Designed miniproteins, single chains. Designs and how they scored, part 66

Each design is a single chain, and the fold is of that chain. pLDDT is the mean over its residues in the fold that is shown.

## One batch from the design tools (miniprotein)

Design m2431
Fold by ESMFold2-Fast:
Structure m2431 (fold): chain A 118 residues (1-118)
Amino acid sequence: MSVEKAKELLEEGKKLLDSPDPEKRREAAGKLGAAARSGDVEVAKEALEAAKKLLDDPDPRVRGAAAGALGEAARSGDEEVAKEALEAAKKLLDDPDPGVRAAAEAAIAEAEAALEAA
């Protein structure tokens, strides 16, 4: 992915974060995850911080998508981003929704694999 395309996905994701529509906020998580995978450290850091805002979302489908974005950010190639994504995903292990907990476990596995490869 080009850095320019990653920046476009980051800005599109940020625009959808405050949508009253939970499907649009879920789409935001997907765009932020894709942006974080660009390999650009600054884009990955901004995408991770934006995705963390969705971890407290009232909709469990949005929180699950945010966990997915954390997993994608962990695979950005940056060790600090992967470590922060791991810490954020661990907080979702106590989520009341079983689907969110499963997404958190997947994100943790991605982050641990990325950190072992570094």
Scores: mean pLDDT 85

Design m2432
Fold by ESMFold2-Fast:
Structure m2432 (fold): chain A 58 residues (1-58)
Amino acid sequence: MEEELKRLEEELERLQEEVARLQAEYEATRDPEILRRLLEKGAELVAVATKLSVLKRE
């Protein structure tokens, strides 16, 4: 359980960094390929955040 929680927290941190980088790149370039990747990574971030939220409920 704790190991799973830590794994999800690490995954969330990684995804947050990826989304932030892609958002900055999209703001600079307005490249539709970057936007597509941003949306995909954003969806992954939401999924991981939801799982983490459920596991943190007491």
Scores: mean pLDDT 80

Design m2433
Fold by ESMFold2-Fast:
Structure m2433 (fold): chain A 66 residues (1-66)
Amino acid sequence: DVEEARERVREAAERLAAALPDPEAAQTYKMIAEHEARRAEELPPEEAVRLLLEMADNLDKQAAQL
């Protein structure tokens, strides 16, 4: 489900943003994640879901390093 995968990306981006000390950087990361999620809509739904879940996992890994 593309909507479910997009929500996973949004939640991961919010966790990463919360870990960042700079509010402007946090807002930039959220905007980039939202833009990339929108680009995934150009793909077939099955591929969009895979890419979105990969993005969420990568964002969570970045947050864990902070």
Scores: mean pLDDT 75

Design m2434
Fold by ESMFold2-Fast:
Structure m2434 (fold): chain A 95 residues (1-95)
Amino acid sequence: PSEEILDAEVEAALHIIGATISKLAAERYLKKGDVEKAIESYEDAIKHYRGAIEALRRLIELAEPGSPLYINAQRTLRQVEEDLKKLEEELEKLK
């Protein structure tokens, strides 16, 4: 269904943007020595990446198997899962 596909695409994109902004904020706080605010910003980025994963999984379920949308969504999902894992590892080192 086109509306459900569009909603999932927009939700995934907004969460990826949110994760990127929060990660940049965390990196800036680390440069200032504000570890506590950096941790908070990394935790926000993790929440956004998890939201993106949920939206991308829904998009893959709705998309026609083998379509460009399906292939691109799977590629983006793998990238987001990898980025999430790296970020969780970075956060663990700060605690």
Scores: mean pLDDT 89

Design m2435
Fold by ESMFold2-Fast:
Structure m2435 (fold): chain A 65 residues (1-65)
Amino acid sequence: SEVAERQEILAELARLGSEARKLGNDKLAEQVAELAYNAPSMTIEELRKQLEELKRALEEAKREQ
């Protein structure tokens, strides 16, 4: 179900935003919030692509600390 897939992605975005805030990375937290806000107008494919990009940015931020 596309609805279930979208809910799963939004849950992952919420987790990512929480992790970014814990790191004190406000820029990443804002990018996650913006993607979540725009999610209803995006395809599942676009959402997954953006989510994976933000996940990589978070892992890079963790290495720099």
Scores: mean pLDDT 84

Design m2436
Fold by ESMFold2-Fast:
Structure m2436 (fold): chain A 57 residues (1-57)
Amino acid sequence: MLQEKLNEENRRRGLPPVQSGPRQIELTELRVRRRRAIEEGDQELLAEVDKRLEELR
């Protein structure tokens, strides 16, 4: 479900489709989670996701 929302978000921004890859998928889901945290105003989740994004590079 998160992947579907990310695909639509990328399409709306005119970004290229996300290519497959285990790490790529994990990073993609973290981006979706970050977006949701911003929309929900969850500041602590935002900080956590940002830190994890760096670690999962």
Scores: mean pLDDT 69

Design m2437
Fold by ESMFold2-Fast:
Structure m2437 (fold): chain A 67 residues (1-67)
Amino acid sequence: VKDDQIALLEKRRQVAKELAENGVESAKKAAEYFDKAIESLKQGNWEEAQKYADKGIEYLREAIKEA
């Protein structure tokens, strides 16, 4: 369901935002990509949303290594 996908991305965005507030630079990029993924999902652009979500996950993995 679209709402479930958005909720999951919002949770990931929140984690990335918290890491970014603690000075983790890659977490800022993760949060930005999750924001774009959520926006694309709300507009019905599933392929674009998936690409942004994948980028967000990549940066979130880097943020976890950095933290």
Scores: mean pLDDT 80

Design m2438
Fold by ESMFold2-Fast:
Structure m2438 (fold): chain A 67 residues (1-67)
Amino acid sequence: SLEDRAREAIRKAVEALENGDLETAEKYISEARRLVDELEAQGRTEAARVLHEVIDYLEKKLEEKKK
């Protein structure tokens, strides 16, 4: 499902951040956001809201590691 793909992209982004691979983390954060936008377009509003919060948190962590 689209939700499963978004969750998998989030998992890969977390793994990349833990490994210090910022380029890979940025790639999977972007992919997760794109998939979550598609979930929202399909009317999966609650699932999209929860996943957007997770993605926002990961973006904040990515920016902290870049500075």
Scores: mean pLDDT 85

Design m2439
Fold by ESMFold2-Fast:
Structure m2439 (fold): chain A 63 residues (1-63)
Amino acid sequence: MVEKAIEIVESIPDEINRSLLLAEYGISLSFGESEEEILARLAETAEKLGDEETAKEIRELLA
């Protein structure tokens, strides 16, 4: 599940949004967050950046 979320993030054409989401992933890993917590953080961050499509795709991985 996390691997698919990272593939989604790496496919983002906006370099700034992609870099910010990868940075949040690194922070989640450093805190030892669960898969569900990582996915939730990435989806929330994408939504805050205005990337609603990426946020939706990541939220579908939580189901």
Scores: mean pLDDT 82

Design m2440
Fold by ESMFold2-Fast:
Structure m2440 (fold): chain A 100 residues (1-100)
Amino acid sequence: MEEFARLVNEASRLVEESMKKAKEKLKEAKENGSKEEIEEEEKKYKEIREKVSEALGKVASGVLYYAYGRRLGDESDIEKGLEYAREGLEIAKEALEELE
């Protein structure tokens, strides 16, 4: 039970940090960079946004399966919810790692 909350909270934290870093890099490029640097950071921002969207989609699926599994006493749905939350966390980690 506490494991699910920790997975969701960690994934959300990494998603927020990834988006914050990607936005700051794009902002810096727009203020101080060349046209080529702006285009490169816009491409990176799009890639990070896509990974973050996928991670959030996995977390949302995890929340639905976990909530239904708990309400209905369906252990299979609870496990599926945990699996989706773990997948979302791994994608969120990959997004942050790409930004370093």
Scores: mean pLDDT 86

Design m2441
Fold by ESMFold2-Fast:
Structure m2441 (fold): chain A 62 residues (1-62)
Amino acid sequence: MSKEELEEEVKEALGLMWEGIARILFERGRYEYEPEVLELMVKAGMSREEAEKRLEELKKEA
């Protein structure tokens, strides 16, 4: 397996994990962890603005 293929798979897995974590935390009213989730979403390849918008949508869905 190439290093590039592994990096792509890791990014996809991280993206799914951040969304799941955010949903669970917001459903439980744990908004204090929002900055940590935001930074992880940015590391997964989202812009900060996109990550902030997505987190706001997830909070409204919770």
Scores: mean pLDDT 73

Design m2442
Fold by ESMFold2-Fast:
Structure m2442 (fold): chain A 60 residues (1-60)
Amino acid sequence: DVEKLVALLKDPSEDVRLAAASALGLLGDPRAIEPLRELTKDPDPLVRLAAQLALSGIAE
């Protein structure tokens, strides 16, 4: 499921990328850290914010 959510971070829909980033943050799996760091450069400002919040949620 982490691998599927990581794939959704590259979806053409901003809504899908935002939902995937939020789900990865709630799961707290460190495998999502690098994909979420890449997502902080997303053209959509809400998607960038979701990625930043998700990264904060993964911190031990």
Scores: mean pLDDT 80

Design m2443
Fold by ESMFold2-Fast:
Structure m2443 (fold): chain A 90 residues (1-90)
Amino acid sequence: MTILVLAQVDGAALVEALEECEKIGKIKELTLLRNGELKTATTREEALALAREAEVGDLLILHLDCDEEKAREAVKILESHGFKARVLRT
């Protein structure tokens, strides 16, 4: 499972980017961090709803069911929508 960190996020653009990322890997989890508060979604529908609430300045952690090569493809999708994204692998 691949973990991605996202910053400089806009909610409407994030929903579109996540739908494109689903072509390469299933969304397993999305966590939104705002002012030290965590909101976590563990279903696809909850993740897309949470993504719509995202604002510039939020930090998000995305868990995708994909390998490292596909994770780099996901980063490119996210960056094409104006986000800062990087792969964290544990």
Scores: mean pLDDT 80

Design m2444
Fold by ESMFold2-Fast:
Structure m2444 (fold): chain A 92 residues (1-92)
Amino acid sequence: SSAERAIKEARELREELTRLLRERGEEEVAEEVERLLSEGIRLLEEAARLLKEARTEEELEKARELAEEAVRLIREAVSLAPEAARELAERL
């Protein structure tokens, strides 16, 4: 449930942030943000799947490492467009 929510929120962020950047004419930044967020979402999905199937501490640790890498990529994406990300946060 918490993993599913994180994945949904990351997908919504990708859609809204890339749309806002493209509306501003920042297509190159939008493409890089979309790439980073898409990779982050992929890693979150892999971490969620591994957590569901995990039977050993090593598998749980690998899932945590994947989730941590996903969070780093998402933060990197936001850091490329801090003003756009702030505007998005202020709309809610």
Scores: mean pLDDT 85

Design m2445
Fold by ESMFold2-Fast:
Structure m2445 (fold): chain A 62 residues (1-62)
Amino acid sequence: MSPSEFARLAMAAGVLIAGLDLLGHTEEAEQLAKRFKEAIEKNDPEGLREVVDEAAAALQAA
């Protein structure tokens, strides 16, 4: 994965997590934020994709 692709996923995850928190899904947003931080620290693109997918699904269900 390119550095640009990784950065784009990180930005998407952050925006989606912030959206969940704004809609009152604070606990889920906190759990996703913890996984997001771990994926960034490990440079784990698969973990970032999982966070994006879960956050997007949660927002769609909200």
Scores: mean pLDDT 82

Design m2446
Fold by ESMFold2-Fast:
Structure m2446 (fold): chain A 77 residues (1-77)
Amino acid sequence: MESLRELMRESNELKSKGEEAWKKGDYKKAAEYYEKLVDFLGENASPETYKKLAEAFEKAGDKEKAKKYLKKAKEIS
């Protein structure tokens, strides 16, 4: 099993890379990192992370994925 330390390190790295891509206006890359983050966290992913992912997909022009992740955010909030 992966250690808690490794889990925290990987989730923090994905979050930081997503935030950095967002700040640079690379919403497609930000969406890719946030999607990897929610996949990694599974049911432990927060509603706020799903909302951020949905917004990234919307800004990247992927409206179908944006709707999908907004629905997930509402289901777990």
Scores: mean pLDDT 80

Design m2447
Fold by ESMFold2-Fast:
Structure m2447 (fold): chain A 60 residues (1-60)
Amino acid sequence: SEAVEKALKYAAEGVKAWRQGDYETAAKNFRKAAEYFEKAGLPVQAENVRKFAEWLEKKA
C-alpha cells in the first residue's frame, strides 16, 4: 500500500540521518514513518518507531 511505502521511505531517511549523527532529522523522519505505519494498520511498528524517535530527541 502507499502508506507502507511512505512509512518505509521515511524510516530509511531516518536511518541515514541517524548513521550521520543527525539525531534531530532522524527523529523527524521516524515520527513521519510512525504516522504512516499507523495509517497502514501497523500499530506495533508505529509504536516501536515512535519510541525510537523519542529516544533520539533526548540526544539531539
Scores: mean pLDDT 88

Design m2448
Fold by ESMFold2-Fast:
Structure m2448 (fold): chain A 69 residues (1-69)
Amino acid sequence: MTDLEIAKKAAEEAEKRAKELKPWYKKESGLDVTVKYEIEGDELVITITVLLSVERIKIPIKNFAAGWR
């Protein structure tokens, strides 16, 4: 139950991060950017796609939920 609450907080923070990164990439590249996030085990995975370019950022949920605010 506490783990599920931690996961929800991590997902909310990842969505906030995605909203922050998306405008930056669009402004710098001039291209449309898609930012997605998902939880894979103990990691929060953020995927940034710019046309044919894909970047994946993996954040450990344990560290993220505990001290990344």
Scores: mean pLDDT 60

Design m2449
Fold by ESMFold2-Fast:
Structure m2449 (fold): chain A 73 residues (1-73)
Amino acid sequence: NAQALADHYKAGGDAAERMGKNFEKQGKLDEAARYYRAAATLYRKAYEFDPSNTEWKKKAEEMERKAKELEAR
């Protein structure tokens, strides 16, 4: 069902975001960017399956912005 898929992708996005933050804290900016990009994709997928959760769309946009900022080094 759509809700189970939304929950699955949201959990994946949260995990990827945590990994991105951990790598960023370590100064591993290339790894951080990859995880932020993964988080953006997963949050976007969660939003597609549950479009009532606009916060997940905002999270996806935030993660994509962070990835692009780190990739522009």
Scores: mean pLDDT 87

Design m2450
Fold by ESMFold2-Fast:
Structure m2450 (fold): chain A 56 residues (1-56)
Amino acid sequence: APTVTVKIASTGATVTATVTSVSGSTVTVTLADGTVVTVTVTAVSGNTLTVTVLST
């Protein structure tokens, strides 16, 4: 599974996560601790996704 850097738009925080599902601009990622997060991708720069968090 692809590993990407996720940047939270509101805080500027970054985390490395594995992409597990994609549905249009909505992406489900799994963090290293097994936490599943659903995010909306707002920008892409290389392997860095700038996102707005929808659910944890």
Scores: mean pLDDT 75

Design m2451
Fold by ESMFold2-Fast:
Structure m2451 (fold): chain A 69 residues (1-69)
Amino acid sequence: TLAEAVELRLQGARLFNEGRYEEAARLFEKALELHPRDWLTWEELGRVYEALGRHEEAARYFALAREAR
């Protein structure tokens, strides 16, 4: 459900703030499985991959977010 996706995004944001980027990515990916094509979650994944130094993956997620708006 949307509520479950929102809860996962909040947990992912908490992990991101703790510097636990790989775990944050997993929660954002799970949120996207529950609420597909969510451009906000794609932006969040882009930020996580930027923090990991994985700039190509980050660019892909930012592009998906832009196209979904």
Scores: mean pLDDT 83

Design m2452
Fold by ESMFold2-Fast:
Structure m2452 (fold): chain A 57 residues (1-57)
Amino acid sequence: SKEELEEALRRLRESLLANGASEEEAEQVVKKVREQAKDAEEANRIGTREYIALQEA
């Protein structure tokens, strides 16, 4: 559901910040995931991939 997707995005943002991402980095990842994900499962999968890519940069 849309509510489950928004909850997943909120949790993703919190995890990014807790693991040392800046506010700007967290917002960019969440924005990208929101545009690509259809549901909470996709949001978690894409978010993990984007987080790893951000750490490699």
Scores: mean pLDDT 79

Design m2453
Fold by ESMFold2-Fast:
Structure m2453 (fold): chain A 68 residues (1-68)
Amino acid sequence: GAAGARTIGLAVAAEAERAAALSTDPEVKQRLLELGREALRLGEEGAAPEEVARVGDQFGKVAREAGL
C-alpha cells in the first residue's frame, strides 16, 4: 500500500544521505543522493512498493561498487 512505499522511500533516502556523507567522491555522492531523492519522490507520489524497492536495489548496487 501507499504506507509501504513511503516507508521504503524514507529508508532509502536516509541510507543515501548516510552513504553520501561517507563518500569523498563527488560523482558517487551526487548519484547516491539522486537515488535517495527518487525513492522518496516515488513513495510520496504513491508508486507501487516494488518500484520504490527497485530504486533501493539500484542504490545498494551503487553503494557496494563504491565500497560503502
Scores: mean pLDDT 83

Design m2454
Fold by ESMFold2-Fast:
Structure m2454 (fold): chain A 66 residues (1-66)
Amino acid sequence: GLIEEAKRLAEEAKRYAEKGDRATALKLVQKAYELVLQAEKEGADPDEIQEAIELIRQAYLRTLSL
């Protein structure tokens, strides 16, 4: 589903950030956020939304340390 895809993109963003590819990492973070917003509109579980947001937040913070 959308939340599962968002979590996958957040993990990919972390991987690209760790490789030093900040541009790709930021694009993946943005796509993950868009999927979370879509899932929220479709009535996804608030706990799953919060888990996805936390993964996205961690990926974003990793891009800032480049």
Scores: mean pLDDT 85

Design m2455
Fold by ESMFold2-Fast:
Structure m2455 (fold): chain A 100 residues (1-100)
Amino acid sequence: SIQLSFAQSSLTAPAGGSVNVHLLLSAPTEKTYVVEARLKDENGKVVGKTSVTVPAGATSATLTISGLKAGKTYTVEAKLYDKETGKLVAESDPVTVTAV
């Protein structure tokens, strides 16, 4: 099975701005996947999400997260789905994002 991780352990971003998050895959993808990043508040509630298609042969993906609110701390987790089946195949450890 493939493992998904963030290249960064924590991030800071300007309030109302955007931040690029970089994801690493433990091995090249053998087919097309979709990675979805989920933005969670301090209670673990999903308050935003974004996704990108990961083509066969990829070892990384980059997502842009926007709309962060001043003074808020979020966690971001990424989930890797099989594009054909919609099956969840991997989850990342979360990354902390602080809007400054």
Scores: mean pLDDT 82

Design m2456
Fold by ESMFold2-Fast:
Structure m2456 (fold): chain A 70 residues (1-70)
Amino acid sequence: SMAQQLRQQLQQEQQQWQDSLDSLQKQRDALEKQYGPEAGRKGDQWVQGAQQQGQQRIQTLEEQYRKAEE
């Protein structure tokens, strides 16, 4: 069913998003350690942008899933 497909996609997207955020956070921390706090701040902006984009995508999928379950 469409609901099952959307649920599977939502789970995959949530896992990928979490893994991506964890990786970006590690990269940000490594940049700060190697290049100092200026690089860390730029990395923070990068991570925040990724968080916003990922959250928007997940919200869209959650709305589609809820609508399919109605």
Scores: mean pLDDT 81

Design m2457
Fold by ESMFold2-Fast:
Structure m2457 (fold): chain A 58 residues (1-58)
Amino acid sequence: SEEARELLEQAKKLYDEGKYEEAIRLFDRVIEIEGEGSDLGMEAGTLRVKAEAELKKK
């Protein structure tokens, strides 16, 4: 969906800015809209795992 694409782009921007907690919230919203098995959901899920790994270092 267009909403999920916009959320994914916002989440990627937050991820690039080091705002991992905010990025994870938006990745979760993308997964909720598209489903874990969708192209957008899989991309969001992959980046969510990376963002969580970054948070564990703090």
Scores: mean pLDDT 84

Design m2458
Fold by ESMFold2-Fast:
Structure m2458 (fold): chain A 110 residues (1-110)
Amino acid sequence: SIDELADKVLDELRARARATVEGNRALGAPQPPVEGEISGLDLAETLVRLLEENPEAREYLRQAIKAVIEGNYDEARELLRKAFELAGVELSDEMIDALVDYLRSLIERL
């Protein structure tokens, strides 16, 4: 079902975000992000926090994944924006588009 696939994608996203955070910390502290920008590590750290500490933001992200699976990319963008706003992060349109592309690629590999 779409719900089962969305749950698999969510679990895979969490695992990949955790691996990114843990791997980069093992290599040493990354450069601090430029003010107003999210680095790949900061995005991964935000995803871990969002997925593990914020059930409401996690649900918006789950609905965004479902929208990507269904090809509703405009809905996915709005749901991603809401999920990250609940985590205290404002994503640029370019970052939202990159995240949609990442989720689409992740879905295709499952």
Scores: mean pLDDT 75

Design m2459
Fold by ESMFold2-Fast:
Structure m2459 (fold): chain A 55 residues (1-55)
Amino acid sequence: SAVDEIVAELEARAPSLSLEELEALAKRYYLQTPPEDQERLARRLREILERYLAS
């Protein structure tokens, strides 16, 4: 799915990005995502950000 592709890309890029850059990229993908997929994407983005902050 498009959501899984976005999540995989963000997880792959996260180690090379600052938190600010990661948040900006995540927001950009979220705004481009169809409304029906936004809730699922938002949940997955939250998991990525929590994982990044827990490091």
Scores: mean pLDDT 79

Design m2460
Fold by ESMFold2-Fast:
Structure m2460 (fold): chain A 81 residues (1-81)
Amino acid sequence: NLEKLIKDLEAAIEALKAGNIAAAERGLQDALKYASTLKDEKVKNEVIELINKALEALRAGDIETALEYLEKALKVAKESL
């Protein structure tokens, strides 16, 4: 569900901007579940890759890089509406 994916990505970005890393990680795990249900394989694979790169950056403590990947994922998802 693309609309739920967009909502979860927006919530995760806001959580990170507020410094709530745990809420952002939970939102991104939910976003991955919705991304995996996308019918467009190219969009699905690109969004999943960007979310996974954001999660890797978060685990490394690189919030700035995580936000960059999530903003890209959100753009790809929104352009697919």
Scores: mean pLDDT 87

Design m2461
Fold by ESMFold2-Fast:
Structure m2461 (fold): chain A 110 residues (1-110)
Amino acid sequence: MEEVKKELKGLLRALIDTLERMADRYAGRNPEVAELLRKAAELSRETLEAIEKGDFDKAMENLDKLIETLRELVERLRKEGSPEDQAMADHLEGVIERLEKLKEKLKELR
C-alpha cells in the first residue's frame, strides 16, 4: 500500500509539472489542447490531495476522471498530427498505462 501510494504521488507530481509546461506551449498554437492539459493538471492535483488526505474513494474517482481526460487529450493530439503532437500522445499513453496499473494495485490492497 505505502509503496504504491509513494509511486503514484511521484508520478502525479511529475505529470502536473509536465502538463502545466505543455499547456503554456500549446496556449498560442491550440487553445483547446491547452485547456485539456490544464484540466488534466487540475485533476492530477485533486487526485494527489485526495491520496494525501487518505480519501481513497475520492482519489479513485479523480484518478478515473484523469485517465479519461488524458485519453481525450491523446485523441486530440493524434488528430493534430505533427511529430511533436504524436510524441506527446505516445508519452501520455505510457502515463495512462502506468496510472491504470497503479489503480489496479490500489484496489487489490484495499
Scores: mean pLDDT 85

Design m2462
Fold by ESMFold2-Fast:
Structure m2462 (fold): chain A 62 residues (1-62)
Amino acid sequence: DKKKKTEQAKQEAEQKEQGLKKAEEQGKLGAPTVSQDDIDLGINFMKGQYEKAKKEAEELEK
C-alpha cells in the first residue's frame, strides 16, 4: 500500500533528520578519540542520506 510506504519513508526521513541533529551536536562538543575528518565525513554522509530520504518521502506523498 502506498500510504504505508509513504509513512515509512517519512519516518525514515525524520529518523535521519534526528540523527543528523545529534551528529552536529556531537561535532560541536567534540569527540575524544574521533578525528575531525571522520566527523566531517559522517555529517556530510548523513546530510546526503537525509536529503535523499526526504526527497523519496516527498515523491511518495504527491
Scores: mean pLDDT 74

Design m2463
Fold by ESMFold2-Fast:
Structure m2463 (fold): chain A 60 residues (1-60)
Amino acid sequence: MKLIVEALEDYEAKTPEELSIKKGDKLEVLGVVDDEHLLVKNLKTGKVGLVPKYKLKLIN
């Protein structure tokens, strides 16, 4: 089953490993990296990167 999360607010990437997101973006969870970060794919842009977990909401 594909895990989808939604961006709760805008976030600008601070490192090359991070992904910039916009509020309302739908992201596929590819993995859990640590307690604070998920590896996600932005379904709108196709880009992959790390996003802080607290910026995301599970929607399915």
Scores: mean pLDDT 81

Design m2464
Fold by ESMFold2-Fast:
Order: structure tokens, then sequence, then C-alpha cells
Structure m2464 (fold): chain A 80 residues (1-80)
């Protein structure tokens, strides 16, 4: 459980890095991996948030949406 939670945070950090580099496809892929890891850890809220980040990143976010998913990823990293 704890190991899965650590993996979720690691993937969330990678997603945030990819987002900062403008690589929305990689950001979406890492966010999906984070969602799977949080789900395995029993963190349903974290998994749901990470899945939402993945969808927004995959759809090509505008400026506002990019800010929203950046904050969401920061929350996932800070709460675990």
Amino acid sequence: KEEALEKGVEYAREALRALAEGDYRKAAEYAREAARAFEAAGDEEGARLAERVARIAEEGPDEFETGVIEVALAVLISTS
C-alpha cells in the first residue's frame, strides 16, 4: 500500500515535469500511471483527481486548464 502510494507521487511528479516542458501527451500518460498507483494504494480521491488530470492534458489544455492540472498535481504530491 505505502509502496503504491510512493509510486503515485513519483508519477505525479513526472506528470508535472512533462507539463512544465509542454509535453501534454507524456503528462497524460504519467497522470494515468499515477491514477493506477493511487487506486492500488486505496486512495480513491487521489486516483480520481489523477485520472481527471490525464483527461484534461490529453485533450490539449488551454492556459486556464493547464493551471488547474498543475495545481491538482501539486496537491497529489503534497498529500502523499
Scores: mean pLDDT 80

Design m2465
Fold by ESMFold2-Fast:
Structure m2465 (fold): chain A 73 residues (1-73)
Amino acid sequence: DGLTELAREAEERGDPETAERVRRIAALYDQGASLTDVAKLVESVAREAEERGHPELAERLRQLARELRRQAA
């Protein structure tokens, strides 16, 4: 699961706030949230990661959001 992998990557890169947000999004997806809604939430987390000075994490999150939107279409 791309969400689980990104949460682990965020922890390894020293951004536990991003990791926690991504895990919450993964839980929402498991509870039945649509791929489109999940993509929107991931895009929001990417913006927050960039604002905290983690642009590499933000780009990885944006890549996942684009993939999720393609799967939803």
Scores: mean pLDDT 84

Design m2466
Fold by ESMFold2-Fast:
Structure m2466 (fold): chain A 58 residues (1-58)
Amino acid sequence: MKPTPEQRAALVKHAASLLLQGKSPEEAYEEVLNRAKELGIDEEWARELFDLAQQALA
């Protein structure tokens, strides 16, 4: 399922928060992916949103 704008913002913020807390990119992605699956969001979108969060912190 395609995420809503609110879901996109929430997942990006969640990913950024996990990375800022010192979680590895692998651990942070796993948590974001699990959250996306709970919301019925496609894994491809979870990856895209995670990449955006990493870019925002670079």
Scores: mean pLDDT 82

Design m2468
Fold by ESMFold2-Fast:
Structure m2468 (fold): chain A 63 residues (1-63)
Amino acid sequence: MTLEELLQKLAEEYGIDVRDVKVALNILLKDPNPTLEQVKSLLENHPEELKARLDFLKKLREF
């Protein structure tokens, strides 16, 4: 799985834009160019934090 494939999967799963997924990951990882390994680590160790951020972005886009 590539980074692009993982970002697309998360976008589809949460019903948000890929750009919003990328922004959320950049903020949480504090890195403008996160690696696939960093994103996987975040999903394994802090899934609730990522979910809260993506849910918040989804809510903002519904308006």
Scores: mean pLDDT 76

